# Designed miniproteins, single chains, continued (5), part 1

Every score and structure here is a prediction.

Each design is a single chain, and the fold is of that chain. pLDDT is the mean over its residues in the fold that is shown.

## One batch from the design tools (miniprotein)

Design m16001
Fold by ESMFold2-Fast:
Order: structure tokens, then C-alpha cells, then sequence
Structure m16001 (fold): chain A 113 residues (1-113)
């Protein structure tokens, strides 16, 4: 179940980044040098969700060494997102904190084995 949730989060993040609304999806002629705070935080969240997902797959497979490494990477990305982008939307910060909590819980489970 947790692995499925991580995949759903990653898919939602990817869909949001791709701006898949045909009626409003005009591509900018040039890349903007500045991203919004939310876009920057979303990129770190997306990477954290990917690491978390890989960690959950490894955990389910019994590869605790790989799971621990990936969960530590996810924690670092989530903490960095909250540190760099405190002004990100409450919804986005809630998603980051949820991922952080899952990674922390799984690390505690591994350390208690």
C-alpha cells in the first residue's frame, strides 16, 4: 500500500509539472530564468518522492541496506525543500511533511530490526 501511495504521489507531481491542460498550456517561447517558489519546492518534492518510492520497493523486497540509503536521501530532499522554500503553499508543505514522516517511520522500523 505505501509503495502504491508513493507511486501515486510521483505521478501527480509529474502531471502537475507537465501542465497537461490543453486550453492553458501555451509553451513559453524562452525558458524563464526564475521559477516560482512552489515550482522549485515541487521539483525537490518530486525527487524526494522518487527516492522514497525506490526505498519502499527495496524495503518490501527485504533489501534493508538499499531501503535505508534511499530513505536517508528522501529525508535530505524533503528537509531541504522546507528549509529553502518556507513560503511554499500550505498544501505543498503538507505533502513534503507527509513524505518526511513516512521516511522517518521506515528508518525507525529498520533501526529497530
Amino acid sequence: MAEEEARRFAAEVLANLLRLEPGSGRLLPEPQPELTVDQKAQALLAQGELELGIGLIAYGAGDLEKAREEFLHALALYREALRRFPDASPELKARIREGLAVAEEKLEEIESL
Scores: mean pLDDT 74

Design m16002
Fold by ESMFold2-Fast:
Structure m16002 (fold): chain A 87 residues (1-87)
Amino acid sequence: NLTVKVEGELKDLETGKVLKVSGTLTVDTRTGLVTGTATSLDTGDTYRLFATVDPSKLKVGAVLKVVGISLETGKAVEGEVKVTEVK
Protein backbone atom coordinates (compact mmCIF):
# COMPACT_ATOMS: atom_id res chain seq x y z
CA ASN A 1 0.00 0.00 0.00
CA LEU A 2 0.98 3.61 -0.72
CA THR A 3 -0.21 6.64 1.28
CA VAL A 4 -0.76 10.00 -0.44
CA LYS A 5 -1.72 13.39 0.93
CA VAL A 6 -4.10 15.32 -1.29
CA GLU A 7 -5.82 18.67 -1.59
CA GLY A 8 -8.42 19.87 -4.05
CA GLU A 9 -12.11 20.54 -4.55
CA LEU A 10 -15.27 18.47 -4.11
CA LYS A 11 -18.65 19.36 -5.60
CA ASP A 12 -21.83 18.48 -3.71
CA LEU A 13 -23.94 16.79 -6.39
CA GLU A 14 -27.24 17.88 -4.79
CA THR A 15 -26.46 21.59 -4.23
CA GLY A 16 -23.65 22.18 -6.76
CA LYS A 17 -21.56 23.81 -3.98
CA VAL A 18 -17.78 23.48 -4.36
CA LEU A 19 -15.72 22.82 -1.20
CA LYS A 20 -11.96 22.96 -0.68
CA VAL A 21 -10.66 19.77 0.93
CA SER A 22 -7.49 18.24 2.31
CA GLY A 23 -7.05 14.54 3.08
CA THR A 24 -5.09 11.32 3.15
CA LEU A 25 -5.75 8.46 0.73
CA THR A 26 -4.45 4.89 0.66
CA VAL A 27 -3.63 3.27 -2.68
CA ASP A 28 -3.65 -0.50 -3.13
CA THR A 29 -0.63 -0.86 -5.43
CA ARG A 30 -1.89 -4.27 -6.68
CA THR A 31 -5.37 -3.09 -7.79
CA GLY A 32 -5.03 0.69 -8.11
CA LEU A 33 -8.00 1.09 -5.73
CA VAL A 34 -7.84 4.34 -3.77
CA THR A 35 -9.74 4.94 -0.53
CA GLY A 36 -9.49 7.52 2.20
CA THR A 37 -10.93 10.59 3.87
CA ALA A 38 -10.82 14.32 3.26
CA THR A 39 -11.95 17.23 5.41
CA SER A 40 -13.48 20.45 4.11
CA LEU A 41 -11.29 23.46 4.85
CA ASP A 42 -14.48 25.57 4.64
CA THR A 43 -16.92 23.60 6.85
CA GLY A 44 -14.85 20.94 8.69
CA ASP A 45 -17.13 18.21 7.27
CA THR A 46 -15.53 14.83 6.47
CA TYR A 47 -15.87 12.83 3.24
CA ARG A 48 -15.10 9.22 2.36
CA LEU A 49 -13.41 9.24 -1.05
CA PHE A 50 -12.87 6.57 -3.71
CA ALA A 51 -10.84 6.50 -6.93
CA THR A 52 -8.96 4.13 -9.22
CA VAL A 53 -5.47 5.00 -10.51
CA ASP A 54 -2.43 3.51 -12.17
CA PRO A 55 -0.07 3.22 -9.16
CA SER A 56 3.02 3.58 -11.41
CA LYS A 57 1.86 7.14 -12.29
CA LEU A 58 1.40 8.32 -8.69
CA LYS A 59 3.65 11.28 -7.98
CA VAL A 60 3.47 14.73 -6.37
CA GLY A 61 1.33 16.90 -8.65
CA ALA A 62 -0.80 14.03 -10.01
CA VAL A 63 -4.54 14.78 -10.18
CA LEU A 64 -7.01 12.11 -9.04
CA LYS A 65 -10.67 12.12 -10.04
CA VAL A 66 -12.57 11.11 -6.91
CA VAL A 67 -16.13 10.26 -5.94
CA GLY A 68 -17.38 10.09 -2.39
CA ILE A 69 -19.97 10.64 0.27
CA SER A 70 -20.35 13.07 3.16
CA LEU A 71 -19.95 11.25 6.47
CA GLU A 72 -22.25 13.84 8.08
CA THR A 73 -25.12 13.88 5.51
CA GLY A 74 -24.59 10.85 3.24
CA LYS A 75 -24.74 13.17 0.20
CA ALA A 76 -22.71 12.31 -2.90
CA VAL A 77 -19.69 14.37 -3.93
CA GLU A 78 -17.24 14.28 -6.81
CA GLY A 79 -14.13 16.24 -7.67
CA GLU A 80 -10.43 16.40 -8.30
CA VAL A 81 -7.63 16.23 -5.73
CA LYS A 82 -3.94 16.84 -6.32
CA VAL A 83 -1.26 14.70 -4.69
CA THR A 84 0.88 16.89 -2.40
CA GLU A 85 2.93 14.11 -0.72
CA VAL A 86 3.66 10.41 -1.39
CA LYS A 87 4.69 8.11 1.49
Scores: mean pLDDT 84

Design m16003
Fold by ESMFold2-Fast:
Structure m16003 (fold): chain A 73 residues (1-73)
Amino acid sequence: DPAAVIAEVVAASPDPEATRLVITKAYHLAMEGKLDLEKATELLVQAGFDPETARRLAEAVIALAKQHNAMLA
């Protein structure tokens, strides 16, 4: 469940509020079709996540955006 992965990472973050803001930004960009998996991973690494966590989060964000776009189509 992509939403559960996102919630787990936010809860485990030293700064949950800042983490939530970065994830929300990535999600909105993905919903607009402006952010692919590689760009999402890069954005999260730049925000301070380790590459493995950034990739996991990027996959969850992209999957969630695809699920929501498919539901609206």
Scores: mean pLDDT 79

Design m16004
Fold by ESMFold2-Fast:
Structure m16004 (fold): chain A 119 residues (1-119)
Amino acid sequence: VVVQQDTLEFHLDLTVGPSQASVDAAVAQAGAALARAGDLGVDTGNNVKVTITITSPTKEAALEAAAGVKAAAGEVAKRMQERVAEATLKVKEKFEEVETPEGKQYKVTLTLEFTVTLP
């Protein structure tokens, strides 16, 4: 029986304020979610796809949070690589400016695809 490898999909929405503390908190939350998703992928032998949407009233905070999330995803891929024959990370990023009743908001959508090959 050939068991075809499935993909586990997760979605996370983050609202990030303009302060460094808000950026740090959002990156920590995303990092914890990514670590759990990566562990589940390794434990089940499945690929993992995480879509993270970051929304902020400032472009700088949105981009800094996105950079921190990408760094956390890289660390998760490295940890997965220690437990499987191969783990690779593919990152896609989309930037948007959104008009809201509260004013302009900046949105970054990160699609993080972890491909796992078991030993």
Scores: mean pLDDT 83

Design m16005
Fold by ESMFold2-Fast:
Structure m16005 (fold): chain A 77 residues (1-77)
Amino acid sequence: MKEQVERLEKAADEDISKAREAYKNGDLEKAIQYYRRALFNLERIKELYEKLGDTEGVKRANERIAEVRKFLEELEK
């Protein structure tokens, strides 16, 4: 279970990094795509923590979800 969370965390981190680079290069479509994929992975991480009863992990996942959603709102207008 921890290995699954770590794998999803890495995938989300990579997508957030790619989204930031795409935004920096003016590619809003790619930035939105990568942020949406990161959001999907973060929501799966949250579900795994909920299943494990890890309330601290759920709180951290919610914080990251809120951050990514804020960026998507700014990009989607």
Scores: mean pLDDT 84

Design m16006
Fold by ESMFold2-Fast:
Structure m16006 (fold): chain A 92 residues (1-92)
Amino acid sequence: MKEELLKKAEELRKKAAEALAAGDVVTAAKYYAEGELLYTEAELPEAKKAAEYAAKALIARAAGDEKKAEEYAKKAEEEYEKVKEKLEELNA
């Protein structure tokens, strides 16, 4: 299961880069957000909810909805606080 999530995340990251190079910022944000969410599920499942809110914030921002982007970003930050110590240990 983990290998499948990581492979899908890598594919989505490549699609995000291709969409961004083509100037499709909204599609790029969606692919990038989906890839990061799958990567989080594979590497740090405890942060899944935070990643879901972060994904929604990125998509809303790319679509020009700053109010929703701020709301989702704040929710992502609140959820990340719960796993902050573990995230620092894994990234160090």
Scores: mean pLDDT 78

Design m16007
Fold by ESMFold2-Fast:
Structure m16007 (fold): chain A 88 residues (1-88)
Amino acid sequence: GSEERKKKVQETYQKMSPEVRQVVKNIANAAYRQKHQQFGQLASEEELEEAILKIPVELLNKIEEAVRSGDPEGLGLISIQAVNVINE
């Protein structure tokens, strides 16, 4: 992605509440584990940050809305979409 796109994603992520940021980190970790399901495989903090930067702002906003509204079904669907985008 372009540097401008990455900056916009990073700004959006940093403006999120700690609760929403934790959910986004969990999604990034799930994407890493799906791609690297090896015995003893662990994601580094840098790898998680790179994964987060691959999530479009539109999906980050949808994750935030689902968390704020208390919609676990919607959050699950958006999380699957975000994992697929990270691992495309």
Scores: mean pLDDT 82

Design m16008
Fold by ESMFold2-Fast:
Structure m16008 (fold): chain A 82 residues (1-82)
Amino acid sequence: TVERLREEIAALRRELDELMKALPQTPEIARLAREARLHLLLAEHALRLYEVTGDPRFLEEARAHLERARELIEELRALLEE
């Protein structure tokens, strides 16, 4: 559901913020974090367009951006755990 996707975006945003407190501030980590934040923003934007238009294409775009953000956050998490 739309609400579930909004909750997931918020959860990933919180996780990213926590990871950035623990990770060293290198150019590579900063780039991954910026890309993750951009995809979370684009997911939120697509979800808002879906709410306005009802066009399922925007729901697909929101899911795609959310998945990409999840992948980037996984990469950042791996750097902390390894």
Scores: mean pLDDT 86

Design m16009
Fold by ESMFold2-Fast:
Structure m16009 (fold): chain A 50 residues (1-50)
Amino acid sequence: SPLEGMRKAMLETGKNLIKAGYSLDDAIKRASRVHPGVTLSDEDIEELRK
């Protein structure tokens, strides 16, 4: 679905930001600006912590 693709894109953006040295919270905040209207679940946030 389009929503699944948008979530995956936001997760990839978040992973790249963490790799670049951003904290988890800053990575989520910045990723949400790039992907407006996408909501990450608690499971998605757990994936970013790995």
Scores: mean pLDDT 81

Design m16010
Fold by ESMFold2-Fast:
Structure m16010 (fold): chain A 93 residues (1-93)
Amino acid sequence: SSRIASLFTAAMLTLVAAKIEYPELSEELDEISKLIMEAGRAFDEGDYEKAIELLEKALKLAEELLKKYPESGLLKAIVDLLRELLKLVKEEK
């Protein structure tokens, strides 16, 4: 799905913007980025179960960061993008 590919790209670009805005969160945002990249690789290989597991881990970490910084539009955007990605990847299974 071109929409799924676009959402992976949007999530990665939003994470880059979030690292610029919150350099103190670089380690946590890098962990989320690694999980999203691994989920994208699993999705491309047709391993939807692994992609779902990795996206759920990324979403949990992003939600924990949003709880600490609830006014952050960038962290909210990451959470919203991950929720939409997770929904669409589950529909491919």
Scores: mean pLDDT 88

Design m16011
Fold by ESMFold2-Fast:
Structure m16011 (fold): chain A 77 residues (1-77)
Amino acid sequence: SQKLRDDIDVAMLRIAVAVAKTSKPRSEEEKKDHIKQTENFIKKAEKLKETLSPESQPLIDEDIKELQEIVEKLKKE
């Protein structure tokens, strides 16, 4: 069903968000790489959102917001 496919896509995105949250850069170079990778992942998540049902889109919005907060926190130092 469409809902099952949406649930799987959201679950996969949540795993990626968890990985991004647990990755702690220890140098300025690692921080820049982490920011770039996270920004690229935000773009992929936004594109994925376009393929989801309207009911599943808010879940992706939450994940995108968490990724954006990670980027802002890293830039704020």
Scores: mean pLDDT 75

Design m16012
Fold by ESMFold2-Fast:
Structure m16012 (fold): chain A 100 residues (1-100)
Amino acid sequence: SAADVQRVQQLLQNLKKQIDETYQEMKTLSAKEQQLLDEITAGSLAVTFSTLIQFVFPKDPEVARIVADFLDELIQRYPDMKALVATAEAFRERIREILE
């Protein structure tokens, strides 16, 4: 539904803001702390998207397209966050399967 699309868009915008704030913070931290935050951020993405795939995508396939665009944007904007990128690429592949 249109309401579900709007809720997902809001959730993704909030997640994007959190990721960007973390990315900016990482620039002031040690390499070990940067790796830890990257892995934590990737874990948060994985939990959020596992929930979306299980409960939201079966109800509205248009949501899958919006989420695919979001994942593509994360991969493009944060290439240095290797764990986040790998997680985003894995979910992008899963969404491709849903859209087929």
Scores: mean pLDDT 80

Design m16013
Fold by ESMFold2-Fast:
Structure m16013 (fold): chain A 85 residues (1-85)
Amino acid sequence: SVEEARRILEYGEEMVRLWEENEEEAEKKIEEARKDPRLRSAAEGVELLKEGSKVSKEKREEAIRLSVEALEKAAKVAEEIKEKR
């Protein structure tokens, strides 16, 4: 679970960089991830952020960063609960 979350977070961070530097390459990477069952949900999430935001690339990056942070916090909370049983 935590390992799967980290893999998704790494993918999201790479997509943010590609969006800013090479939109076409980012589109190809998203399409590849969509074919991988492990990354499909992450790829769809990235597409929704891209389509939904008529905002600057800075706000798109911020939205992805906040999503990554939320997943990391959820993982830490889960670990704390297991230790406090």
Scores: mean pLDDT 63

Design m16014
Fold by ESMFold2-Fast:
Structure m16014 (fold): chain A 89 residues (1-89)
Amino acid sequence: MEILEKQIEEQGAERAIENIVVAVGAMGLRKLARELEERIREMKEQGVPLEEIARELDEWLREREEEINEILDRIVKERLSKEEVEKLE
């Protein structure tokens, strides 16, 4: 059970990390995505568990909330406009 519990936790954390990086990249936040990739690489090199990496990335993003919100507001407004047009067709 111990090995299986570890695998589930690691897979969950790995998916969370992947989803965050992919989502940020897809939103056009290229610089932020690159910084996240560098941060992840550094923590992996130091032997930090994936679960802890995911948690630290979430905290790191929260600390940059103002910068992220400015970028996201622009992207969200553009994407929402496109989505509304698509729904109305």
Scores: mean pLDDT 61

Design m16015
Fold by ESMFold2-Fast:
Structure m16015 (fold): chain A 65 residues (1-65)
Amino acid sequence: MDELLEEARRELERLSGRDASDFEVGTDKPEEVEQVRRILRAGAEGGDWLGVAREAHERMLAVAA
């Protein structure tokens, strides 16, 4: 598995309090797949992928509340 993807999953795990194994790529969970892809794109462009991960977590909490 890509190192950047694993790091993104671990950060989301910390932010959401969920196990990293709950995140899957290329599955029928479009919401999680989209968030992971956004983080990967930010990282690939040398951007603040950590900030993107935090924003994604906050967005999910707003919807799930």
Scores: mean pLDDT 56

Design m16016
Fold by ESMFold2-Fast:
Structure m16016 (fold): chain A 56 residues (1-56)
Amino acid sequence: GEETLRRIAEKGGISVESVRRLAELYEADPRLAVALARKYAGLTEEELRAAAEALR
């Protein structure tokens, strides 16, 4: 849910909308999403997976 997205956004220092975009990208292209999340937000694949689940 929203709470999970907000927590990941705070950890990454990015907006909730940016987390949603990364989670959507993770469903389409996991490799690219993980690379971008690590480079720009310091987020892990585990956190992107949690964000993708939170969008469902």
Scores: mean pLDDT 83

Design m16017
Fold by ESMFold2-Fast:
Structure m16017 (fold): chain A 61 residues (1-61)
Amino acid sequence: MPTVEELVEEARRILATEDEEAAERRLLQLYMQFVAAHGDSAETQALAAELERLAREARAA
């Protein structure tokens, strides 16, 4: 399973290359996979915060 840092970098790549709707779906899938592996952990909370921030910034553009 990738680390929070690896998933954040993957999310940035997705947001740069995919359209907004496809990017949001893929970010949700990354988050759900991490939750399935780690549960409600500090790492999961950190990932959720970073993904929400990145998605919000992409939507604002």
Scores: mean pLDDT 77

Design m16018
Fold by ESMFold2-Fast:
Structure m16018 (fold): chain A 70 residues (1-70)
Amino acid sequence: MEERRAEMLRQATKKLIDVITDSAVKAELRAKLDKAETLSQFEEVLRLGAAEYQKNREKMENITLVAEEK
């Protein structure tokens, strides 16, 4: 059971990393995922990737507003 869950989390994390816009963060998360062996490590990488993606989404919206004002 744990094997299947770890594999699913690994795949989900890999997909999340693949859509991250920041190439530096993407490379760092890929390195962490490659070294991950446990569910906790996979979950940590997934959470970090999700946080970065959410932050970048907010910046995209703000950039559009600032660009029009500046």
Scores: mean pLDDT 70

Design m16019
Fold by ESMFold2-Fast:
Structure m16019 (fold): chain A 87 residues (1-87)
Amino acid sequence: SITDDQIQATRQAVQLVSQDPNDQQRLQQAVDIIAQAFNVPSLSPQQVQDLRDFLVNVVNSPVYRSGLFNRDSYQRSFAGRVRDILS
């Protein structure tokens, strides 16, 4: 199951990336937030890249742009996708 801490970390990571999706430092900070909340401190290079791509894709998505991402059900769904990338 997805925890509330994992949902909040996913929300925080997306908000950070939304400030500038091209900022590599913000992308790294967002990945670090997710890694901590999911208890995966040592991500593979592939997992780092997949998370970065996922976060950029989320902020460019119609769901994020329309404000639907602010609904708990969408945040939970996105946290589930983060878990799947980390598995």
Scores: mean pLDDT 85

Design m16020
Fold by ESMFold2-Fast:
Structure m16020 (fold): chain A 55 residues (1-55)
Amino acid sequence: MSAEEQRELALRAAREALRAAVLTLTSTGDKEAAQQAGDAILARATDLGIPLPAL
């Protein structure tokens, strides 16, 4: 993949992780549960070989 394609996939993964975290936070009020929901999506992206930016 080109660097631009890798960046776009990483940004999509980050947006989906943020959405999951926000939805969990707004439905449960639990910041830890929200973090876990986001982390699960980022872990899946890593398993699929999507390069994520360094946190």
Scores: mean pLDDT 73

Design m16021
Fold by ESMFold2-Fast:
Structure m16021 (fold): chain A 96 residues (1-96)
Amino acid sequence: SVEEYLRRIDELLEKIKNAKTTEELEEAFDELEELFRDILENASKEELEKLKPKILEALDTLIKKALESDAPVTRQIALILRAIGLKIDLELKLKR
C-alpha cells in the first residue's frame, strides 16, 4: 500500500539522516534501492506519482549526506550516481 511504502521510505530517510559512517550510509542506500525497485515493479502509476515526492526527498537527502561525509571520493561518487540512476528510472516509469 502507499501508506506502507511511505512509512518504509520515512524510516530509511531517518537512517540516511542519522548515518555517521560511510558503511551506515551505504547500508541505508542499499535498503532504499531495494525498496525503490520493489515500488517500481509493483506500484501502479497513480501510487508511484503519490510516492514520487518522498522518493525524491530521500534521494536528495542521500546525495547531500554523501557530499557532507568523510567517505573516499570514489565511494561518494558511486552513491551519487546510483541515486541519479534511480531518479532516471522513476521518470522513465512514470512516462510509460
Scores: mean pLDDT 84

Design m16022
Fold by ESMFold2-Fast:
Structure m16022 (fold): chain A 88 residues (1-88)
Amino acid sequence: MERALEVIERFGERMRKEGKPNDVEEVRAALREVARALGLEPVEVRTEEEAREAGRRLAEDLRAGRLTTLPLAGPGLLEALSEAAEEA
């Protein structure tokens, strides 16, 4: 738990310092590091359709009482992913 919180805090600081609105790959790289630190499988998400599919899978995992994957989506795709997870 403590390690996961530290990773989340470092991710937030890194996004503030390094993540720019014009560099989606920097955001995805930071999320990949968070996934590895949490022991989750990173899943590449590059389109809105992939984001919605990843959101549905995430909702299914959470309903099963487990979290096994972390979608690597840029800021523009996070809303679509979140909406799909809520609708699933």
Scores: mean pLDDT 66

Design m16023
Fold by ESMFold2-Fast:
Structure m16023 (fold): chain A 94 residues (1-94)
Amino acid sequence: AEEVLARLEAMLAEVERARAAGLLPERLADIITGGIEQAKKLVEEGRYEEALNVLQGLIDLLDLAAARYPESRAVLERLRAEAREVAEKVKEIL
């Protein structure tokens, strides 16, 4: 779980850097941050199946957002890849 939490924290830092750089719209950054924070809380509580469901929802959201926000696409695709890696690590704990 410690590696999963560290990766989620790194994703939060990346979203904030992208927001500060103007690479993510404010509303989209808030939604992504909320999803990551929810997944982090569920992992901290040992609720891994629920955390996996939240991560899958985040992956789907990032995929749709990359299609809608071409200026943000590179950041969103990288966050999506990171979310997939975190989801695989959560599956290893289950």
Scores: mean pLDDT 88

Design m16024
Fold by ESMFold2-Fast:
Parts: structure tokens; sequence; C-alpha cells
Structure m16024 (fold): chain A 82 residues (1-82)
């Protein structure tokens, strides 16, 4: 279990992360991501996927979903750097 802090649009979120399904909630929007802390390549690929989804939601004006996916991407980025 790893404690990770992420910030999106001035909102600070603290997450306790372990292998398996991690759920992140921002502004009532939930994102689920499968975590494997032993597979750095998988973490990087999921980070890229979450980042692309965040950009897509922002472009469509779905800002709450965009923030949730951005939080997931930032969590994954911190896990990759550990």
Amino acid sequence: MIKVEVEVDGEKITLEVKDGIQEIEVRGKKVKVEIDLSDKKKLILRMIGMTLRAIGYELDGNYDEARAYEAAARMLDKLVKM
C-alpha cells in the first residue's frame, strides 16, 4: 500500500494505492483503474490512456470527468516515479 497525493485544479486528493482496482472520485465522477505496482510499463500505458481521456473530456466540455481522469493520470505518474 502506497499513499499518493495528487492535485487537480486546486483540489487536493489523497489516495491509498495497492494492486488491484483503484477508484478515484472527483466532483462526483468516478474513474476505475487496474493497478499492478510491479509492472512499470503497464502503469505508463495506463497513465497515457487516462491523460488522453482527460483531454477528450475537456475538449467536449465535460470538465468534471476531465478532472477525474487527470487525477488518475497524476496518481499513475507518481507511482511510475516511485
Scores: mean pLDDT 84

Design m16025
Fold by ESMFold2-Fast:
Structure m16025 (fold): chain A 62 residues (1-62)
Amino acid sequence: SKDAGSGEDTDVPEGYLSPAIEKAFREWAKKEGLELSKAMKEGKASIEDVAEMVEEILKKLG
């Protein structure tokens, strides 16, 4: 394709996480991730920033 991208990185695919991790991530996002998700949508937080946060949570949980 000529566009080489059509708004795929801008989306926060929580479905890509495992069922067990999704549950924990959902609770975390309810308190802190809510702001992160909002900031990411507005372009205040980078995808890499979100990835690092998610990785830290996954490491502690799993």
Scores: mean pLDDT 59

Design m16026
Fold by ESMFold2-Fast:
Formats: structure tokens, sequence, C-alpha cells
Structure m16026 (fold): chain A 68 residues (1-68)
């Protein structure tokens, strides 16, 4: 949904850290139609992000996995 799209865009805009790099790779994999790889990178972004940001990346990863 719109929330997931916004979360992905905000992750790309805000980041030079590992969480943001993984979020960017998640988006690239999703655009390539590789939802499994997108989910994997989203989980890595969540693992490297603090609290609320981790939850947002985890939701995005789950959504991309379902779209595979």
Amino acid sequence: GAEAARAGAEAAAHGTGEAAEYAQKMGVASNAGDGRTAERYGRLAAEHAPGEEAARYARQASLLGKQS
C-alpha cells in the first residue's frame, strides 16, 4: 500500500548507513521481480535499524515477499 511505498522511499532518502543500503537493495530487487531477495534485504535493513525503523523495514520486507 501507500504506507509501504512511502517507507521505502523515506529509507532511500534518509540513509547512508547499512540499514538504508539494505533498504535500497530491497527496492532494486523488488523492481527486478525478485521478491525473495527483496524480502531478504528488507530483513537485513530491519536488523541494522533501531526500534521503530526496524518495524517499518520488517513490514516492507513482508509485503514484498507476499508480492512474489
Scores: mean pLDDT 67

Design m16027
Fold by ESMFold2-Fast:
Parts: sequence; C-alpha cells; structure tokens
Structure m16027 (fold): chain A 62 residues (1-62)
Amino acid sequence: SLEELEARFFEAVDLVSKHLGLPLSVLFPIAEKVYQELRGSLPATATVEQLAEVIRRAYLDH
C-alpha cells in the first residue's frame, strides 16, 4: 500500500542519515524531491535499501 511505501521511505531516510552522518533536516528536502519525482514510477514493493540508495545518489549528485 502507499502507507507501507511511505513508512519504508521514512526508514530509508533514517538509514541514509545514519550512513552519511547527516541530520534528517538536511536530507528531508532531498528525500521529498525524490519522492515527488518517483511517486508515479516507484514500485510498491521497493525495499528500504533500494529507496536509501536513490536518496543517497540524489544527495551526492546535488
């Protein structure tokens, strides 16, 4: 469901925060942009690790 995908997306943001040593406040704008861009194309089965990788790449490509 979308609620389950949103929960996994939140877990992915937290995972990236811990891996990069960045506060959630720095990652939220990037994560929100990623979510908006991929909302129509993200599979509902996307894993936390897959979502974390997308967020991490978006941050590094800024």
Scores: mean pLDDT 75

Design m16028
Fold by ESMFold2-Fast:
Structure m16028 (fold): chain A 78 residues (1-78)
Amino acid sequence: MEEVRREAEAEEDPEKIAELAIRLHDEGNERLAYELVLYAFKRYPYHPAVIEALRYLVEHSKDPVVKLAAATLLAVAK
């Protein structure tokens, strides 16, 4: 968990950070996936890959807290 977050934080490519977040979400770690997308959003708020990752979390998340948080960030971006 912390190792994956550290790896994503060392990554400078927002597309790769978004890909890692979606992978974590698919593995069932929705909260960590949201944390990575939030990190990328703060650094690259209008990047297409980050916006698509937020949409993915809104559409596919089962955790209502993660779904609401991702929807809130997407609303700020739009």
Scores: mean pLDDT 76

Design m16029
Fold by ESMFold2-Fast:
Structure m16029 (fold): chain A 70 residues (1-70)
Amino acid sequence: SMEEIIKEAAEKVAEGLRALGVPEEVVEKVRNAKSPEEMKEIVSEALGEEFGEFVKKSFEKEVERLKKER
């Protein structure tokens, strides 16, 4: 389902952020994000607009990858 794809993509992005040393509070908010726009807003407010845009694009690419595997 689309819900499962979004959840898996968000979890993968969140784990990447944890590996980079991003604060756990931000990592958990990213893990629970339901859209690229929500994820960008969370990251932009915590870590800046440029990093938020990068994370949004990473999430979108992961969602696309998971969709193509079906």
Scores: mean pLDDT 84

Design m16030
Fold by ESMFold2-Fast:
Structure m16030 (fold): chain A 83 residues (1-83)
Amino acid sequence: GPEEAAEAADRGGARAVILSGDNEKARQYAATGAREASEAMRKGDPERGLKLGEEGAQKVRDSGNPAAAEAMLEGARRAYEAG
């Protein structure tokens, strides 16, 4: 449901923040994107949550951390399945 979907998005985002390490831009994009995805999931909009999670993951990737981007993308997809 929406709460489980929000929790899955938050877990993916938290992992992405850790994997971002000293890359402040990647960390900021991961935190912001995960929050926006989680909020959409909690409101019962899993399609919007997935889109926001994917957009955030792309920004993390573009900031130079593919591993953090993949963790965030995986979290967003798991959140979509839970919603």
Scores: mean pLDDT 88

Design m16031
Fold by ESMFold2-Fast:
Structure m16031 (fold): chain A 87 residues (1-87)
Amino acid sequence: SDEIKEAIVKELEKLASTIPDPEAQALLKKTAEKIKKASLEDIGPILEDGLVQVYLLLVEAKVPEAELEAIRRQMTAVAKKTDALLA
């Protein structure tokens, strides 16, 4: 439903605002666009792939460990909220 997609996109937009790397931020926004166009069954896999790729970009960009851990916690919160919305 549009309501579920809007809720997930809003969470991804909040997360993107905390991302220090422009490439990682852009990938997260691209993930949100994919979710807008996806069927409900595809949202989980798209989100998981997107979050993993964003995390890898942040590691390559050498974002400090403390900042990476904060972002990882936010990613986990977004994933858990998405699972709850899709349940």
Scores: mean pLDDT 87

Design m16032
Fold by ESMFold2-Fast:
Structure m16032 (fold): chain A 95 residues (1-95)
Amino acid sequence: MIEEALLELAKTDPKGVAERLRNHAERARKIADELAKSDDPVLQKAAEIYRRASELYDQAAKAAEEGNADEFVRLSIEANKLDIEADKLVREARK
């Protein structure tokens, strides 16, 4: 299952997992910074959610490096949920 796959990946390549999570965090932060410049309140809300996702991705990367598998899985799932939610808001605003 997804949780088992994430745990195995973190055990096999914790540095690579942390690097990928930090790349997700940087991408989310850059999108948030761009969206925050918009006068559209929906895009401003998406920016706030992307910033929160970025923080959770950074926390997940640290948990993976520290061998805290439970926190790594929990934080990664929450970050992905927020990333998806923010993306949906951006798509809705462009209709």
Scores: mean pLDDT 83

Design m16033
Fold by ESMFold2-Fast:
Structure m16033 (fold): chain A 98 residues (1-98)
Amino acid sequence: SASITLTVAPATTFRVTVTNKGTASATVTATIPETGASNSVNVKAGETAVVRVEAEKDATTVTVTISNADGSGTFEIKVTGYKDGKEVGSASATITVT
């Protein structure tokens, strides 16, 4: 498995968009470390999926973990934070699995 922690802006809802450019499906887990809130989605090879996590309070960081990848390739990640229904910030990263 591989993981990255992204800093966004103080938000109560985080939307994680993951594009799997790899050769096999993987499980993507988004976790808010301060609160322990998490959610997961399975992303097939060549597909894009969205996972949403609600924080119980303002949080600034999301840890994205790629697991159960049977293959190699690049995962493109975008995290968008929302507060009171409005976008407050976003961050993007790439994870490569070999």
Scores: mean pLDDT 83

Design m16034
Fold by ESMFold2-Fast:
Structure m16034 (fold): chain A 60 residues (1-60)
Amino acid sequence: SEVGDKAAQAVLDGGGTENAALSARSHAEAGPFGTSVTGALAYIDGGGTEEAARKAIEAG
């Protein structure tokens, strides 16, 4: 979906890993309560680490 694609791309653009991007996409596509662009932005704000990816998933 476009939301999932944007979430994954935002993670990658923020210097995140492929695994973090896949996770962001999966959760964004899980439904309206999944990881969205908001979650991806939280990942970027956290410095693009694995820990930040986890926080992004929890935020979405």
Scores: mean pLDDT 62

Design m16035
Fold by ESMFold2-Fast:
Structure m16035 (fold): chain A 61 residues (1-61)
Amino acid sequence: MKASEAEKKKEIAEVDRIFELIGDTAERDASKARAIDIINTESLSAAAPKVVGEALRAMEN
């Protein structure tokens, strides 16, 4: 459980870095918030494809 929390922190930091690279879009902050929520509510394996989907959505809009 504590190891999972440490991994969540790593994934959240990675999401923050990725969304910072996408640039300033109206969807970026909303998609970033959804990605962080997914990491906090899902297993890492289930979260990964959903987080990628949120990043792609932010880049598209």
Scores: mean pLDDT 72

